# Designed miniproteins, single chains, continued (3), part 33

Each design is a single chain, and the fold is of that chain. pLDDT is the mean over its residues in the fold that is shown.

## One batch from the design tools (miniprotein)

Design m9115
Fold by ESMFold2-Fast:
Structure m9115 (fold): chain A 84 residues (1-84)
Amino acid sequence: MEKEKLKKEAEEEVKKALKLVEEGSDAKEAIELVEKAIELMEKMGKGAAYQTAVSMADAFKALSKTEVAKEVAEFAEKKAEELE
């Protein structure tokens, strides 16, 4: 089913982004993964994309001792504001 597949794919992109941030790798790559996950959830509706963006912002804020995590969290917050 399309909805379950989109959710699972978005969740996997989020897990990859979290791992990159924890490893201190590339903020740009992590942001691209977060953006992709939000776009996948937007196919299910603005509400789903908004909830995903908010959840990501919270998750990356929890990792917040790195500048990379802060940058990714700020990106997710901005996307949530755009989606309302």
Scores: mean pLDDT 77

Design m9116
Fold by ESMFold2-Fast:
Structure m9116 (fold): chain A 69 residues (1-69)
Amino acid sequence: MEEEVIKLARESLELVEKADPSLSKEEKAEITLDIVRQVLEGRLLAGELSEEEYEELLKKAEEEIKKEV
């Protein structure tokens, strides 16, 4: 689960950077985090994650994105 979320964050950031290289570091991080949040919300609604797991995974995604930006 954690590895999948880290991979999602990295792949999403790469796609955002390729789509618009002119974006600031803050803008890239914000867009990437929004993508990850939407995916995790979908999994939460599907019953694949608890609310606690959702919050923990979102925090880990934010930390990973912050390292790469």
Scores: mean pLDDT 81

Design m9117
Fold by ESMFold2-Fast:
Structure m9117 (fold): chain A 92 residues (1-92)
Amino acid sequence: SREELVEELVREAVEVARLLAERQGQTLSEEQEEELRRRVEEEAAQMSEEQLRLALEMLREINALLRAGAPLAEVQAVARAGTERMQALLEA
């Protein structure tokens, strides 16, 4: 279950990066994708399952907004709210 959460988190994070690159008329390079995967896996190794589920929920919402063509400001608002929730969990 934890391994599946990490795999899904990496997949969703890479998709966010690809969609953001596409909005700028660019493509995410294989090197950039590999570096992002490595970074996400390193961060995930330090997270609880509860934190992993929250991060996954946030990334899925961001991906859904990007695919629906939502304004970048709306995407950024969701990312900020997710970060605040993660910080609250770290303090608790």
Scores: mean pLDDT 82

Design m9118
Fold by ESMFold2-Fast:
Structure m9118 (fold): chain A 68 residues (1-68)
Amino acid sequence: SVVDEVLAELERLRAEAEAAGDTAAALWLQHAIGVARANAESMSDEEARRFLAGAREALAQLRAAQAA
């Protein structure tokens, strides 16, 4: 399902953040995964895709703030 694909992608991003030593990103992704899992049964395919897009945007903003 789209929800399962989104959850798998979030887990992959978290693993990459941990491997890179990006503790802030890893912790934020752990929280996002928890929210997504809690809502998985009620989430539409469109909502799941938007959640992943929002998570990617939040990570980009977090990393931009750290680089400044």
Scores: mean pLDDT 85

Design m9119
Fold by ESMFold2-Fast:
Structure m9119 (fold): chain A 70 residues (1-70)
Amino acid sequence: GRTVRLVALREIQRLTGLSEEEILAALADPAARERLVQRIADAILKEHPSLSREEAERRARSALEALENA
């Protein structure tokens, strides 16, 4: 629902520094979406250095899926 979408969007903005418009534009292109996943994963690893790259990427993909499917 709208609340899940807003929470996911706000978290992605906090992690990446990107605007809502920049994030939504990236979701329209598969290559840009994959770059956004890596940018989110890099930010997650900066805040949580004990996580693996694989776990950070999984969390990044889940956040984008929550944004797309809400």
Scores: mean pLDDT 82

Design m9120
Fold by ESMFold2-Fast:
Structure m9120 (fold): chain A 68 residues (1-68)
Amino acid sequence: GAIPPLSGRFSDAQKQAVIDALVAMGFPREIAEKAVQIADAEAPEGATLSEFVPKVVKKAKELAEEAK
């Protein structure tokens, strides 16, 4: 089969779980989705989910502040 891409790119299920976690934290879904997209695009090759989640949260906070 094809080699599964694991470096710098997270599965749709993993990204959805992070979006749902951010929404549960009080972020609008649109902000959470945009933060995940930006953080995923900026993620270095080999980034772990544990490194990704804090980056998404930080980006979501930045986007929420810019929306004020």
Scores: mean pLDDT 73

Design m9121
Fold by ESMFold2-Fast:
Structure m9121 (fold): chain A 94 residues (1-94)
Amino acid sequence: STAAREAEARAIIERDPRFAEQGRVLDALEADPADRAAVDAGIRLLARLTGVDEAAMRAAIDEALTVDGVSLAEISEGLRRAILALVLQEAAKE
């Protein structure tokens, strides 16, 4: 289940200091899904982890927020899912 996979990813983050930054970003996104600073931290982290240009990723998200009417909470949820999936993917390599 999604909840079980999220719990597994969170347990990995708690025990493995390699994922400490992911843990801090997830905590910020979960504390306030409407916090733009937390969303910006999530964008920066995902851009670095995926090799995507940060400015391009931010521009696409800004367009979603302004043109497509997507909420910050929806962006925050998408960022959380992506970060948790990347933690599970990286842990599975070992």
Scores: mean pLDDT 85

Design m9122
Fold by ESMFold2-Fast:
Structure m9122 (fold): chain A 68 residues (1-68)
Amino acid sequence: GVDSLIQAIEILGELLDIPEELKEKLIEAVRNRDLESFKEVVEEIKKLKPYAEKILDELYEAVEQHLK
């Protein structure tokens, strides 16, 4: 559910050292079921953490399947 997605975002945020502001935006987008905003924040994180692109794409796909 949504709580599992939030937990995954918290864990990935710690592992990838994602800025707290961007992590909170991802969590808010999941809570609001706003897939468009979630995608925009993911793309911003990819620019800061290009090595994490594949992991972030997998996270987006998981969120998309859950919210659609």
Scores: mean pLDDT 85

Design m9123
Fold by ESMFold2-Fast:
Structure m9123 (fold): chain A 60 residues (1-60)
Amino acid sequence: SEVERRLREAEAELKKKKAEYDKVISDPNATQEQIDKANKEAGKAETEYMRARLELERAR
């Protein structure tokens, strides 16, 4: 279903953005701007994942 597809995509995106954040914070040459950007992207992905999960729960 569309809601199940969106949940899978949101979960994959969240995993990707968290990995990118972990990579940035582990880099001693990372700037504060890069850290802030990666943190914002991870937060956005988490919000989209939670929204997709809620939509799936409502569809059941």
Scores: mean pLDDT 85

Design m9124
Fold by ESMFold2-Fast:
Structure m9124 (fold): chain A 88 residues (1-88)
Amino acid sequence: LLATAYNNLGNVYKAQGKLNEAVEAYQEAIKIKPNDTDVSATAYNNLGNVYKAQGKLNEAVEAYKEALKIKPDFSEAHKSLAAVYAAQ
């Protein structure tokens, strides 16, 4: 519950353009439940999306790769990673 709440908080901050606050919220979600496949993979993918929005493309790639290590069939993370490579 707490990890999911932080992931949801990060989504709200991201929607508001508060990218630094979004990063902190997603990092807290990962820290609380690093082994929770759904929450941690989703939080890493969302963290990658925020890094991409900040122009931090290398950090975005690493975050998407972490999501894929946790959930190798995570289609959203595959699409997000491909989009970053296409933007470089």
Scores: mean pLDDT 82

Design m9125
Fold by ESMFold2-Fast:
Structure m9125 (fold): chain A 71 residues (1-71)
Amino acid sequence: SSMEGKAKALLSIANRLYQAALKAIEEGRKDAAKTYVDGLDFIAKLAESLGLKAVAEEIRKKAKELREKIE
């Protein structure tokens, strides 16, 4: 339950950053979008440090998708 709660919290934060990055891309704000993607990398590293490897991998895949849209 504690680990499930942590996974949910990290995925919630990651989803908010992902949506903010998509909006920044739509608005042509590349630097803002890159900042949100860096935030996703940070949350993925935090998830991995907590043993949530599957959560970290999912977040890293989303960060990669966004980078391909920015660059």
Scores: mean pLDDT 87

Design m9126
Fold by ESMFold2-Fast:
Structure m9126 (fold): chain A 90 residues (1-90)
Amino acid sequence: SDDEELLETVKEAKEKIKEMVEQAEKYIKEGKLDKAKAYIEEMKLLINRLKDHAEAVKASKDVLEEIEKLIKEAEEKIKELEEKLKEAEK
């Protein structure tokens, strides 16, 4: 297993998701709803790729738990953004 490489990937994914959340919120505030939707979809793809990668490399339990926490937090942020987007579309 490449636990160190996977942990680095998790750290990069956390930072990228944070940036994408901030950018999506900015696009929603600016009325650029299609761009906000694109960022939400990119975040969903990133999460799915992270899940697939973790399964492929047979990550340790500790690394898998960290990935599960990241995924849960990201899914909660995506839900919040989707709610804001629906309000902005009305």
Scores: mean pLDDT 81

Design m9127
Fold by ESMFold2-Fast:
Structure m9127 (fold): chain A 93 residues (1-93)
Amino acid sequence: MIVSKEGARELLISLTRGIITRLRFRSGPPDTDEDLRNYALVLYGMLGKDPSEVPEKVSFEEVLELLREAMKYFEVPEEEIERLISELKELSK
């Protein structure tokens, strides 16, 4: 894994766009506990949190909050954060 802030930001944006792409083609939020938990594990690691503290059941809303926290931590512009989160929420309906 790349340790640089720029590399972490690029990986985070790539992960977010991957979720958006999946939602667009599946017409709903990721509904497998495995997918949601894997997203939470990656985001916990990126935020320097203990991955062992990730719950066995993670909601899509919890993943969105982790994405927002991680994007703020890696200094993604607020306008871009709100745009991506808004798109994810719209696609999850």
Scores: mean pLDDT 73

Design m9128
Fold by ESMFold2-Fast:
Order: sequence, then structure tokens, then C-alpha cells
Structure m9128 (fold): chain A 90 residues (1-90)
Amino acid sequence: MIPEPLKTELPEEIRALLDKKVEEYGLPDSVRKFLEVLVRKILEMLEKGMPLDEARKIAHERIKKLFEPELYKKVSEVLDAIFAEIERLL
């Protein structure tokens, strides 16, 4: 069996914030798409009962390994804003 990709739709507030921050930081479309997938995965982990702090740690570890230091700083700030909004919605 091939696992289906996560089809969880992002909440409107999170999607709007993600798009705004990605544009504000001048991030490329490839990074925007990656962040959309990462945020969906975070939301799935939270739905499975993972604590927000653990999901945040996993997300930051992932971006730190995948991006150059300059890009990591920008992506990290976007991710922090997204986590703050997720925490507000929970």
C-alpha cells in the first residue's frame, strides 16, 4: 500500500500568515511549498497528540539541516510566526 499524502487543508489564518511572511522575507516558491508541507505535517502531528513544543523542535531541527544559515534564519522567523498563530488557535 502506498501511503496517501497528507491532504489536510491549512486554516485560513495560518495560510494567510505563511503567504504574507514568505513574501515579506522574499523567499522563493520552492521554500514556500516546502513550508506549506512542513506546516501541514506539524498540524498532523498535533492532531495525533504531539505536544506543540515537540512539534516546534522537530520542525526547527528539519529546517536547520536543510537550509543554508542565511536562509535558515529567514525560514526560522517565518516558522516562529506560524507556531505563534497555531498556539493562539489551539
Scores: mean pLDDT 77

Design m9129
Fold by ESMFold2-Fast:
Structure m9129 (fold): chain A 99 residues (1-99)
Amino acid sequence: MAETYIEDALEALDRQIDAIETEIELGRIDKELGELAIKYLEEIRELVKEKKLEEAITKVDEAIEAIRNTEGNEAFREGMIESLEKIRELLEKALEAEK
């Protein structure tokens, strides 16, 4: 069970990074906001790969707060926060399954 949640979280992280990179290339999102989001997603991905799930959850919370406090497209910001909250739920389920 834990491995499945970890795999789902990693897939969600990779999809979000690719989606943000595409939106930056198309000029649909503020580059600063997009690059900040990618940086956090990459840091979270690395922690998840190392199975540092509690640290990964903490980093998701930090990412949500940083994105909320960054100027940019509000609809994109809200969508990114929603995606991070879903990733957080997957990581919490993975952490519970490891115990």
Scores: mean pLDDT 82

Design m9130
Fold by ESMFold2-Fast:
Structure m9130 (fold): chain A 86 residues (1-86)
Amino acid sequence: EKEKRIKELLEEIKENLEDSEKVRALVDEIIELSELEELLELARNSPIDVAAALLAQAGLRDPENERIRELARELQKKHPNPQPTP
């Protein structure tokens, strides 16, 4: 089932957050499996790091999509000043 595969991909993203190339590949697979509204709902229910990766890749595929931009703005308002890596 599509939902099972998406859950597996989300778990792999959580385990590989430090590997940006792998995260992008996993996110691309989620985008291919899900409709836009499903993807936005996944981002809303994901940790900030996972949500940011999902929205970044979705934005690259559809840069003029206002729903993606709106959710990205909402996410940035919630986390406006991420801590710099030491």
Scores: mean pLDDT 74

Design m9131
Fold by ESMFold2-Fast:
Structure m9131 (fold): chain A 69 residues (1-69)
Amino acid sequence: GIEKVENAALRALMQLPDEERVPAGRAIGEALRKAKSAEEAKELSLERLGTLPLSPESFAIVREGLEAA
């Protein structure tokens, strides 16, 4: 469910530098609150992350973590 997506996101976020972790964490948190399913939670999280100035490496870490959940 959504809880598995949240746990995967938290594990991925811990690998990011502080400057990217805070905005990414906020974006994912807002997506998780809006989502009605695990699939929607992943989709909305990735959509919101794509609007942030994250490095390609950081984006890949979070995307891989979310998709693995």
Scores: mean pLDDT 84

Design m9132
Fold by ESMFold2-Fast:
Structure m9132 (fold): chain A 62 residues (1-62)
Amino acid sequence: SLAEIRELTAELLHLAGQMFDLKLEAKKAGTEEAYKEAEKKIEELKAQMKALIDAHNAKLAA
């Protein structure tokens, strides 16, 4: 439904914002270690985005 699409879009934008903030914090810290930690957290957020998209697609396939 349109409401489900709006909800999914809002959640994806929220996660994208979190990824941006993590990159910005790593840049401010300026260490290789901080960049590696940010990358790890960003991969976890990407997994959450994929799970949301997969769940939405599963509902459409049912």
Scores: mean pLDDT 84

Design m9133
Fold by ESMFold2-Fast:
Structure m9133 (fold): chain A 88 residues (1-88)
Amino acid sequence: MVTLQVSGIVTLSDGTKGFFKGTLTVPKDLKVGDSISGTGTLTINGEEKGFKFSGTITSVDGNKLTVSGTLTFEDGTVKGFSGTLYIK
């Protein structure tokens, strides 16, 4: 496993878009179909919310990852998400 610093735009299952900053834990030889987990902060309309997530890599293109999965917020709310994340 390796830890990557990432940021990008994610869309929640309710259609809400937010700016994601966080870390991904991924397999060393990252590929489509790999399971991922991580933690981060989602900014929606200037409000920051911490979360943990689990999901799957749906595409890899250089430093650009497309992912889908679930976010669990600090308040216990769980939402589906999809997004494009850029590796720093």
Scores: mean pLDDT 80

Design m9134
Fold by ESMFold2-Fast:
Formats: C-alpha cells, sequence, structure tokens
Structure m9134 (fold): chain A 74 residues (1-74)
C-alpha cells in the first residue's frame, strides 16, 4: 500500500509537470482542488480512521487526480 502510494504520488508529480508545461493550468488547478478537498475530509475523520484506511484514501485520491491530468493531456 505505501509503495503503491509512493508510485502514485510520483506519477502525479510527473503528470502535473507535463500539464503545466503544456499550459493546462485549469486541469492542474482542478486536480489540486480535488486533493485539497479529500485532505480536508480525511483530516476531519483522522481519529476514526486506521493508518491503512488513511493510506487507501490517499492512494484513491492520488489516482483520481492523476486520471484527471492524464485525460487533460490527451
Amino acid sequence: LREELLRADEELVELGREALAAGLEDAVEEARRLIGEAQRELAARLDELSEEEILERALETAREAARLLREALE
């Protein structure tokens, strides 16, 4: 799970860099909003979630943001 999250974060960083280089600022901003919203919801429930659940939610968020950037780059 942690290794999967690390890979997803690395892909997200690279996709963000590519999107910015391509002038897709709106897509980057939307991905950033999605991540920020998910982080706020996670923080509100931090005391209720196990470490595994936190990592799974972080992974899901990173993958969704990466998908959004990939679609914009197509």
Scores: mean pLDDT 79

Design m9135
Fold by ESMFold2-Fast:
Structure m9135 (fold): chain A 96 residues (1-96)
Amino acid sequence: NPILDAASTLVALTVLDPELQERAIELSRRLAELLRQGGDPAEIVAVLEELLRLADEVEAWVRANASTTPGWNREATEAALAEIRAVLEAELRRLG
């Protein structure tokens, strides 16, 4: 499932920030439950919008920490965030 894969990738990108990781895990779990149960599209839209806001916060964290984190690949992380956004935005467009 590309949407759940995108949410899982976002969780992985937050591993160095416990607060961002907790939010990413909770949003990923809520999304998985809604998709499993055939939940209300409006609730799915709300979770996808929260994941996009979290991706923006992760990008800001990335920009602030890239120069001080040895061995961390900023370009790969930025590419992963762009892919996450593309998947989530495509699903938002599909839902209307």
Scores: mean pLDDT 82

Design m9136
Fold by ESMFold2-Fast:
Structure m9136 (fold): chain A 95 residues (1-95)
Amino acid sequence: VEKLVDEGNVMEARDLLTQKIRDQSASVDELANAVVTLGGASPPMAVSALMQAYLLGASKSFVLDIARRARDIAIQKGYRYTARLLDELIDYLNS
């Protein structure tokens, strides 16, 4: 995911991240860092990766764990808009 973001391929990074979340092919911390990396480039694409994974059958609890961890990392990095969109996603999934 980081390599694709560094190359400017944010849509491919989103699609890869969505698939990794669906497959649970990495830890929550690894996926949360990937969400924040994508969010630094495009906050809407980061939230899109999590939402698309959920809609494609990823576990709600797993998506929420990633979103909460990513939100905390985004706050620490000063990615205020990314953190706000993640909070909105968390609220939506908890409703």
Scores: mean pLDDT 86

Design m9137
Fold by ESMFold2-Fast:
Structure m9137 (fold): chain A 79 residues (1-79)
Amino acid sequence: AEERAWQLVEEAARAFLNGDYETAAKLYEEAASLLPDNSPLRAFVLRGLAEVYEAMGKTEEAERYRQKADETLAAWQAS
């Protein structure tokens, strides 16, 4: 699962660099779904989603994903 999540992250980053924000968001969301709620890799993916939504001008959604990433990382540190 974690290896597949990393593969999806690489594909999402490539889509983002190509300006394909919709595909990048979808791939990052799929990667996040494969990872535990307290995974530091999931926190990284959620921050990637925030960057994608910010690039799309969806600032409110971007802020929501940044908050989720911080919560995920806090849960990992508490574990």
Scores: mean pLDDT 84

Design m9138
Fold by ESMFold2-Fast:
Formats: sequence, C-alpha cells, structure tokens
Structure m9138 (fold): chain A 69 residues (1-69)
Amino acid sequence: MEDELVRLFLKAIFTDDPEPLRRIYERLRAEGVPDEEIIDLFYTAKVAAKYYGKKNVQKEAEKLIEELR
C-alpha cells in the first residue's frame, strides 16, 4: 500500500499544484508499476481534485490518464 503517494496527491490537490503528479507518474513508470494501476491512482486523484474544485490538478490527472492509454 502506497500511503505516501496518496499523501503527495492530497498535497497537490490542496495547493492546486500539478507538478507532483508528473513526478509521481515518471517514478511509477520507472519502477515498472502496471499502466492500469497508475491509471487507477490518477483517476482517484482526479475525482478528489474535482470534489475540492482544484482545476489544475484535475486537468493534469486527466491528461496523464489519456497519455497512458
């Protein structure tokens, strides 16, 4: 379980800073995490960002999900 990654996503949402999402994406891909699992994680971040009205983080999460497909 990756509680630290969830914390980083929450921090990004709080500040509406999309930069941490890109770094998390690059790290997970480098570690060989399956694309489907990465998509699920970013989908969760997207939903949370939408709920809190964080437009920049929501858009970046949507973009990263599309790039993985």
Scores: mean pLDDT 75

Design m9139
Fold by ESMFold2-Fast:
Structure m9139 (fold): chain A 58 residues (1-58)
Amino acid sequence: MTDEARRLAAAAREAGFPEAEVDRLAARIPPNPETGRALSPEDARDLAYAALYSEARN
């Protein structure tokens, strides 16, 4: 996971995004297209937080 994604995930958690939306988005995250490896549940949730925070800012 990139440092940028981790920082965005931390900011999203502090912003108080709804857990239900985070979990729903995490379930839709595909395996890493470069390595073909499935993400851990923890990494998937971190990416979901980062994506929600990025969408809220754009």
Scores: mean pLDDT 69

Design m9140
Fold by ESMFold2-Fast:
Structure m9140 (fold): chain A 69 residues (1-69)
Amino acid sequence: VPADEVARAAGEALNLILSVPGVKDAYVEVEGEGDRARVTGIHVVATPENLEAAQKARDEAERLLREAA
């Protein structure tokens, strides 16, 4: 089911982002219910010095989520 794969991919994406040094917090926004559940946003809180690494991790996480959908 797409919802199950989206949830699993979101968990993997969060782990990837949180593995980046200087990331303090991360969360994924999901819109819709059941089969319509879709990640609509990825939010990352990072120190200014690590902003580039955090943005790169966010982009990689977005690719992972698209691959799972």
Scores: mean pLDDT 72

Design m9141
Fold by ESMFold2-Fast:
Structure m9141 (fold): chain A 68 residues (1-68)
Amino acid sequence: SLAALERELERLDREIEEAERKARELRDTDPVAAGVEELKRAVLLTLRRHIERQIAAARAAEAAARRA
């Protein structure tokens, strides 16, 4: 459902913020671990874009259903 996709988007946003925070905290003490968190953030951003496309498709489907 659209509501479920929107909840997943909110969850991903929180995980992205956490990865950014951890990368920042680890940058000076553990650059390798910081790099891992940066890669995790990149993957999460890709998933976020996928969910945004699914939300757009769901909204288009709802608009088409209302037209009928």
Scores: mean pLDDT 86

Design m9142
Fold by ESMFold2-Fast:
Structure m9142 (fold): chain A 76 residues (1-76)
Amino acid sequence: MAVAGAMSGEDGVATILVIAPENPVEVYVNGEFAGVAEPGFHAINVEAKPGEELEVELRDLATGEVFRHRVTVPET
């Protein structure tokens, strides 16, 4: 199962943390393609504000399974 979280970066930028356990996953944030995460721990930078709620969609490239997470960008 792929998992996503978020952390605050510079003003207007958040880092999405993705754990892909077995297969590469495509990462979409608020419906926009953000990148591909290979198996392991990955950090993907996206435009977001502290306190913003992001819809993160992870698509497994081997199985086609889709995981959706709502993550809130931490304010501090």
Scores: mean pLDDT 74

Design m9143
Fold by ESMFold2-Fast:
Structure m9143 (fold): chain A 76 residues (1-76)
Amino acid sequence: MSDEEIRAAIRAVLADPAATLSRETFLAFLQRELGLSEEEAEALFDLFDKDGDGSLSRAELVQFLRLAGLLDRYAP
């Protein structure tokens, strides 16, 4: 998955409260932006997937980006 595909997916979720970010996209994002291992990325996904549905809601994504100090890179 390209950097642009990851950024587009994140921005799409931030623009639409009904959209969700897939586990696969979030793991790719963590590995590329934060340099995390697959194991570390999976652990963080499980922590932020509060609904346990296998995807991240807009609210969960916003919480993660704020805590990671990345919100400014993706928010308008």
Scores: mean pLDDT 76

Design m9144
Fold by ESMFold2-Fast:
Structure m9144 (fold): chain A 79 residues (1-79)
Amino acid sequence: TLEEEIERLRAEAERLLAEGRELGDQDAVESAQQALRYIDKAREALEQGDTEKAREYLEKARRHLRVAQARIEAKRRAA
């Protein structure tokens, strides 16, 4: 369900935020924070019954999560 997707993406974003902070990668931190903002907007849209808007926000969140993940992976390989 969309609620399950929101919960999974939130957990992933919080993990990436913590890892970005641990590695000192400010860009990864900012990308993870942007993902969390879009996840919150998706939840609010879903509560209002706007399933289409919720899906749009989740797609934006996924794009920011991909950026954060790529930065963290690059930092780990460089260390």
Scores: mean pLDDT 87

Design m9145
Fold by ESMFold2-Fast:
Parts: structure tokens; C-alpha cells; sequence
Structure m9145 (fold): chain A 61 residues (1-61)
């Protein structure tokens, strides 16, 4: 699960950087990766924490 949490954080960071650069295709790809890794990790606390960190960086809605 630590590797899954790391991949969630990495995908979140890629989504953030793509969004910052206006790369909508990159955001879409990184967001899809993020969703897959979150699904893989389930409710593991490390994965949930990584997902919350990624979400807080990428979005204000």
C-alpha cells in the first residue's frame, strides 16, 4: 500500500503540474491514473491520505 500511496501522490502532482501549464490532456491522463490507484488502494489510510493531499492541490471547485 505504500507504493500505491506513492503512485497516488505522483499522479496528483502530475495532474497539478499539467493543470498549471494548461495541458488538459495531461490533466485527464493523470486524473485517470489517480482514480485507478485510489481504487487499487481502497480504504487504506495511507492511500486515503495521499488522495486527500492530491485533491487539495488540484482543486478548488
Amino acid sequence: MEEVARRVREAGERAYQAAKNGDLEGVSRATDELARHIAEGGDDPRVVEAANEAASRIEPV
Scores: mean pLDDT 75

Design m9146
Fold by ESMFold2-Fast:
Structure m9146 (fold): chain A 74 residues (1-74)
Amino acid sequence: SEELEKAKKLLEVAPESAQAHFGLGVIEEKEGNYAEAIKHYEKALEIAKANNDTDLVETIEKEISKAKEKLEEE
């Protein structure tokens, strides 16, 4: 998808951005790629925790839970 390609290019210039990794996870989830979405969310979570971004940590953990539930249905 065009949005996924744009997000991947953004990650190339900002590889340590929690927001960029989170964005990739959201796009993969919308494409139905739950396993890949979880990997991006987990990377975003590590960076968000390192930055003490508690609001982003809470958001990411919620999205990981949702993606895992969808993955378990298959």
Scores: mean pLDDT 79

Design m9147
Fold by ESMFold2-Fast:
Structure m9147 (fold): chain A 76 residues (1-76)
Amino acid sequence: MASRLAALLSALYIQIIAAELEGVPEEEVEKFRKEADELAKRGEEAIKAGDEEALREVTERVQELIDRVAALEEAT
């Protein structure tokens, strides 16, 4: 699970960079980066605590954020 979260976080940051390059406003990109950073921190805490349920929840939220960033990139 931890390796899956790491892979999804990497994909999320790549998607945020893609959105910035495609012309999504800097304000929106900054919001996504902040949300991604919060999820990364929460994921690290869940791994450290051995909280499998929290890790699963964070992983799901990262996937949701990837979908949201992709949708805004397409709309821009």
Scores: mean pLDDT 81

Design m9148
Fold by ESMFold2-Fast:
Structure m9148 (fold): chain A 110 residues (1-110)
Amino acid sequence: SREELIERVEELIEYLKELKRKIENGELSPEEAALELARAAARLRAVADASTELPEELRQRLLEQADELARLAVEAVRRGEISEEERERALEVLDRAIETLKEALEYLKE
């Protein structure tokens, strides 16, 4: 239902905000950060796939952001470390994903 989708989007926004906070504060090991970024990517993809009610542009943005987070997660696992540049990129993608989800939420509430 629309109400269930709204709840899922709101929960994902809060999850991504918390993940952003943990990454900014250096609270995650590289392995933990990789797993959480992969989880974020999977959840963004799941919301995009479930969201037939959303405009295609918003769904495509969610899928692109999910792919970016998944690539960062794979690279972190491969190297066993996260560079400062990769950390900044992860934070930027998380901010864009949060913004896209907020736009999706506004659309769903109308």
Scores: mean pLDDT 87

Design m9149
Fold by ESMFold2-Fast:
Structure m9149 (fold): chain A 87 residues (1-87)
Amino acid sequence: MEELAERAKEAAEKAVKDESSAEGLKQGIDETVKAAEESVEDAEQLAAALKDTAKNLTEKDKEAQPYTDELIEALDRLVEEARRRAE
């Protein structure tokens, strides 16, 4: 879980060079991790919002594509891990 969150944060920092935007994404990732401990459904909704943000970044800057793809993959893995732990 935590390793997936760190990977997502690293991808976010590389996708967005603006510090305030990177902090916003990191906060969203931390909120998704916290939600994953209590509710898989809430974690899925938060991850979906972060993925939409990542897709919007790619539309504005194509050089962000590799990093936004890494962010999306890390978020998908984080949700999968949350589902696995929800048993």
Scores: mean pLDDT 78

Design m9150
Fold by ESMFold2-Fast:
Structure m9150 (fold): chain A 91 residues (1-91)
Amino acid sequence: MDEKIKKALELINEARYLLEQARIAFRRGDYEEAIRLAEEARRKAQEAADLLQELLKEKPDPTVQSLLEEAQKLRREAEELVRRAREALER
């Protein structure tokens, strides 16, 4: 269980970093790079969410629930950034 929490935290931190880099690329008008970084952030956030969901099945834990909500939020924000960057490329 501790190893899964540690891995989920590492994945959340990586997703957060990649999403911030994607936002910087988006602000600079580098939409292809923003899509690449945001898709990678989405994948890492999803992997973290999957691990945290398995932990919650074993025992309800407010800390694990909070981390799951953070991972799900990062995934949604990454998906939204991919959508907006793709729309910007069509302009």
Scores: mean pLDDT 87

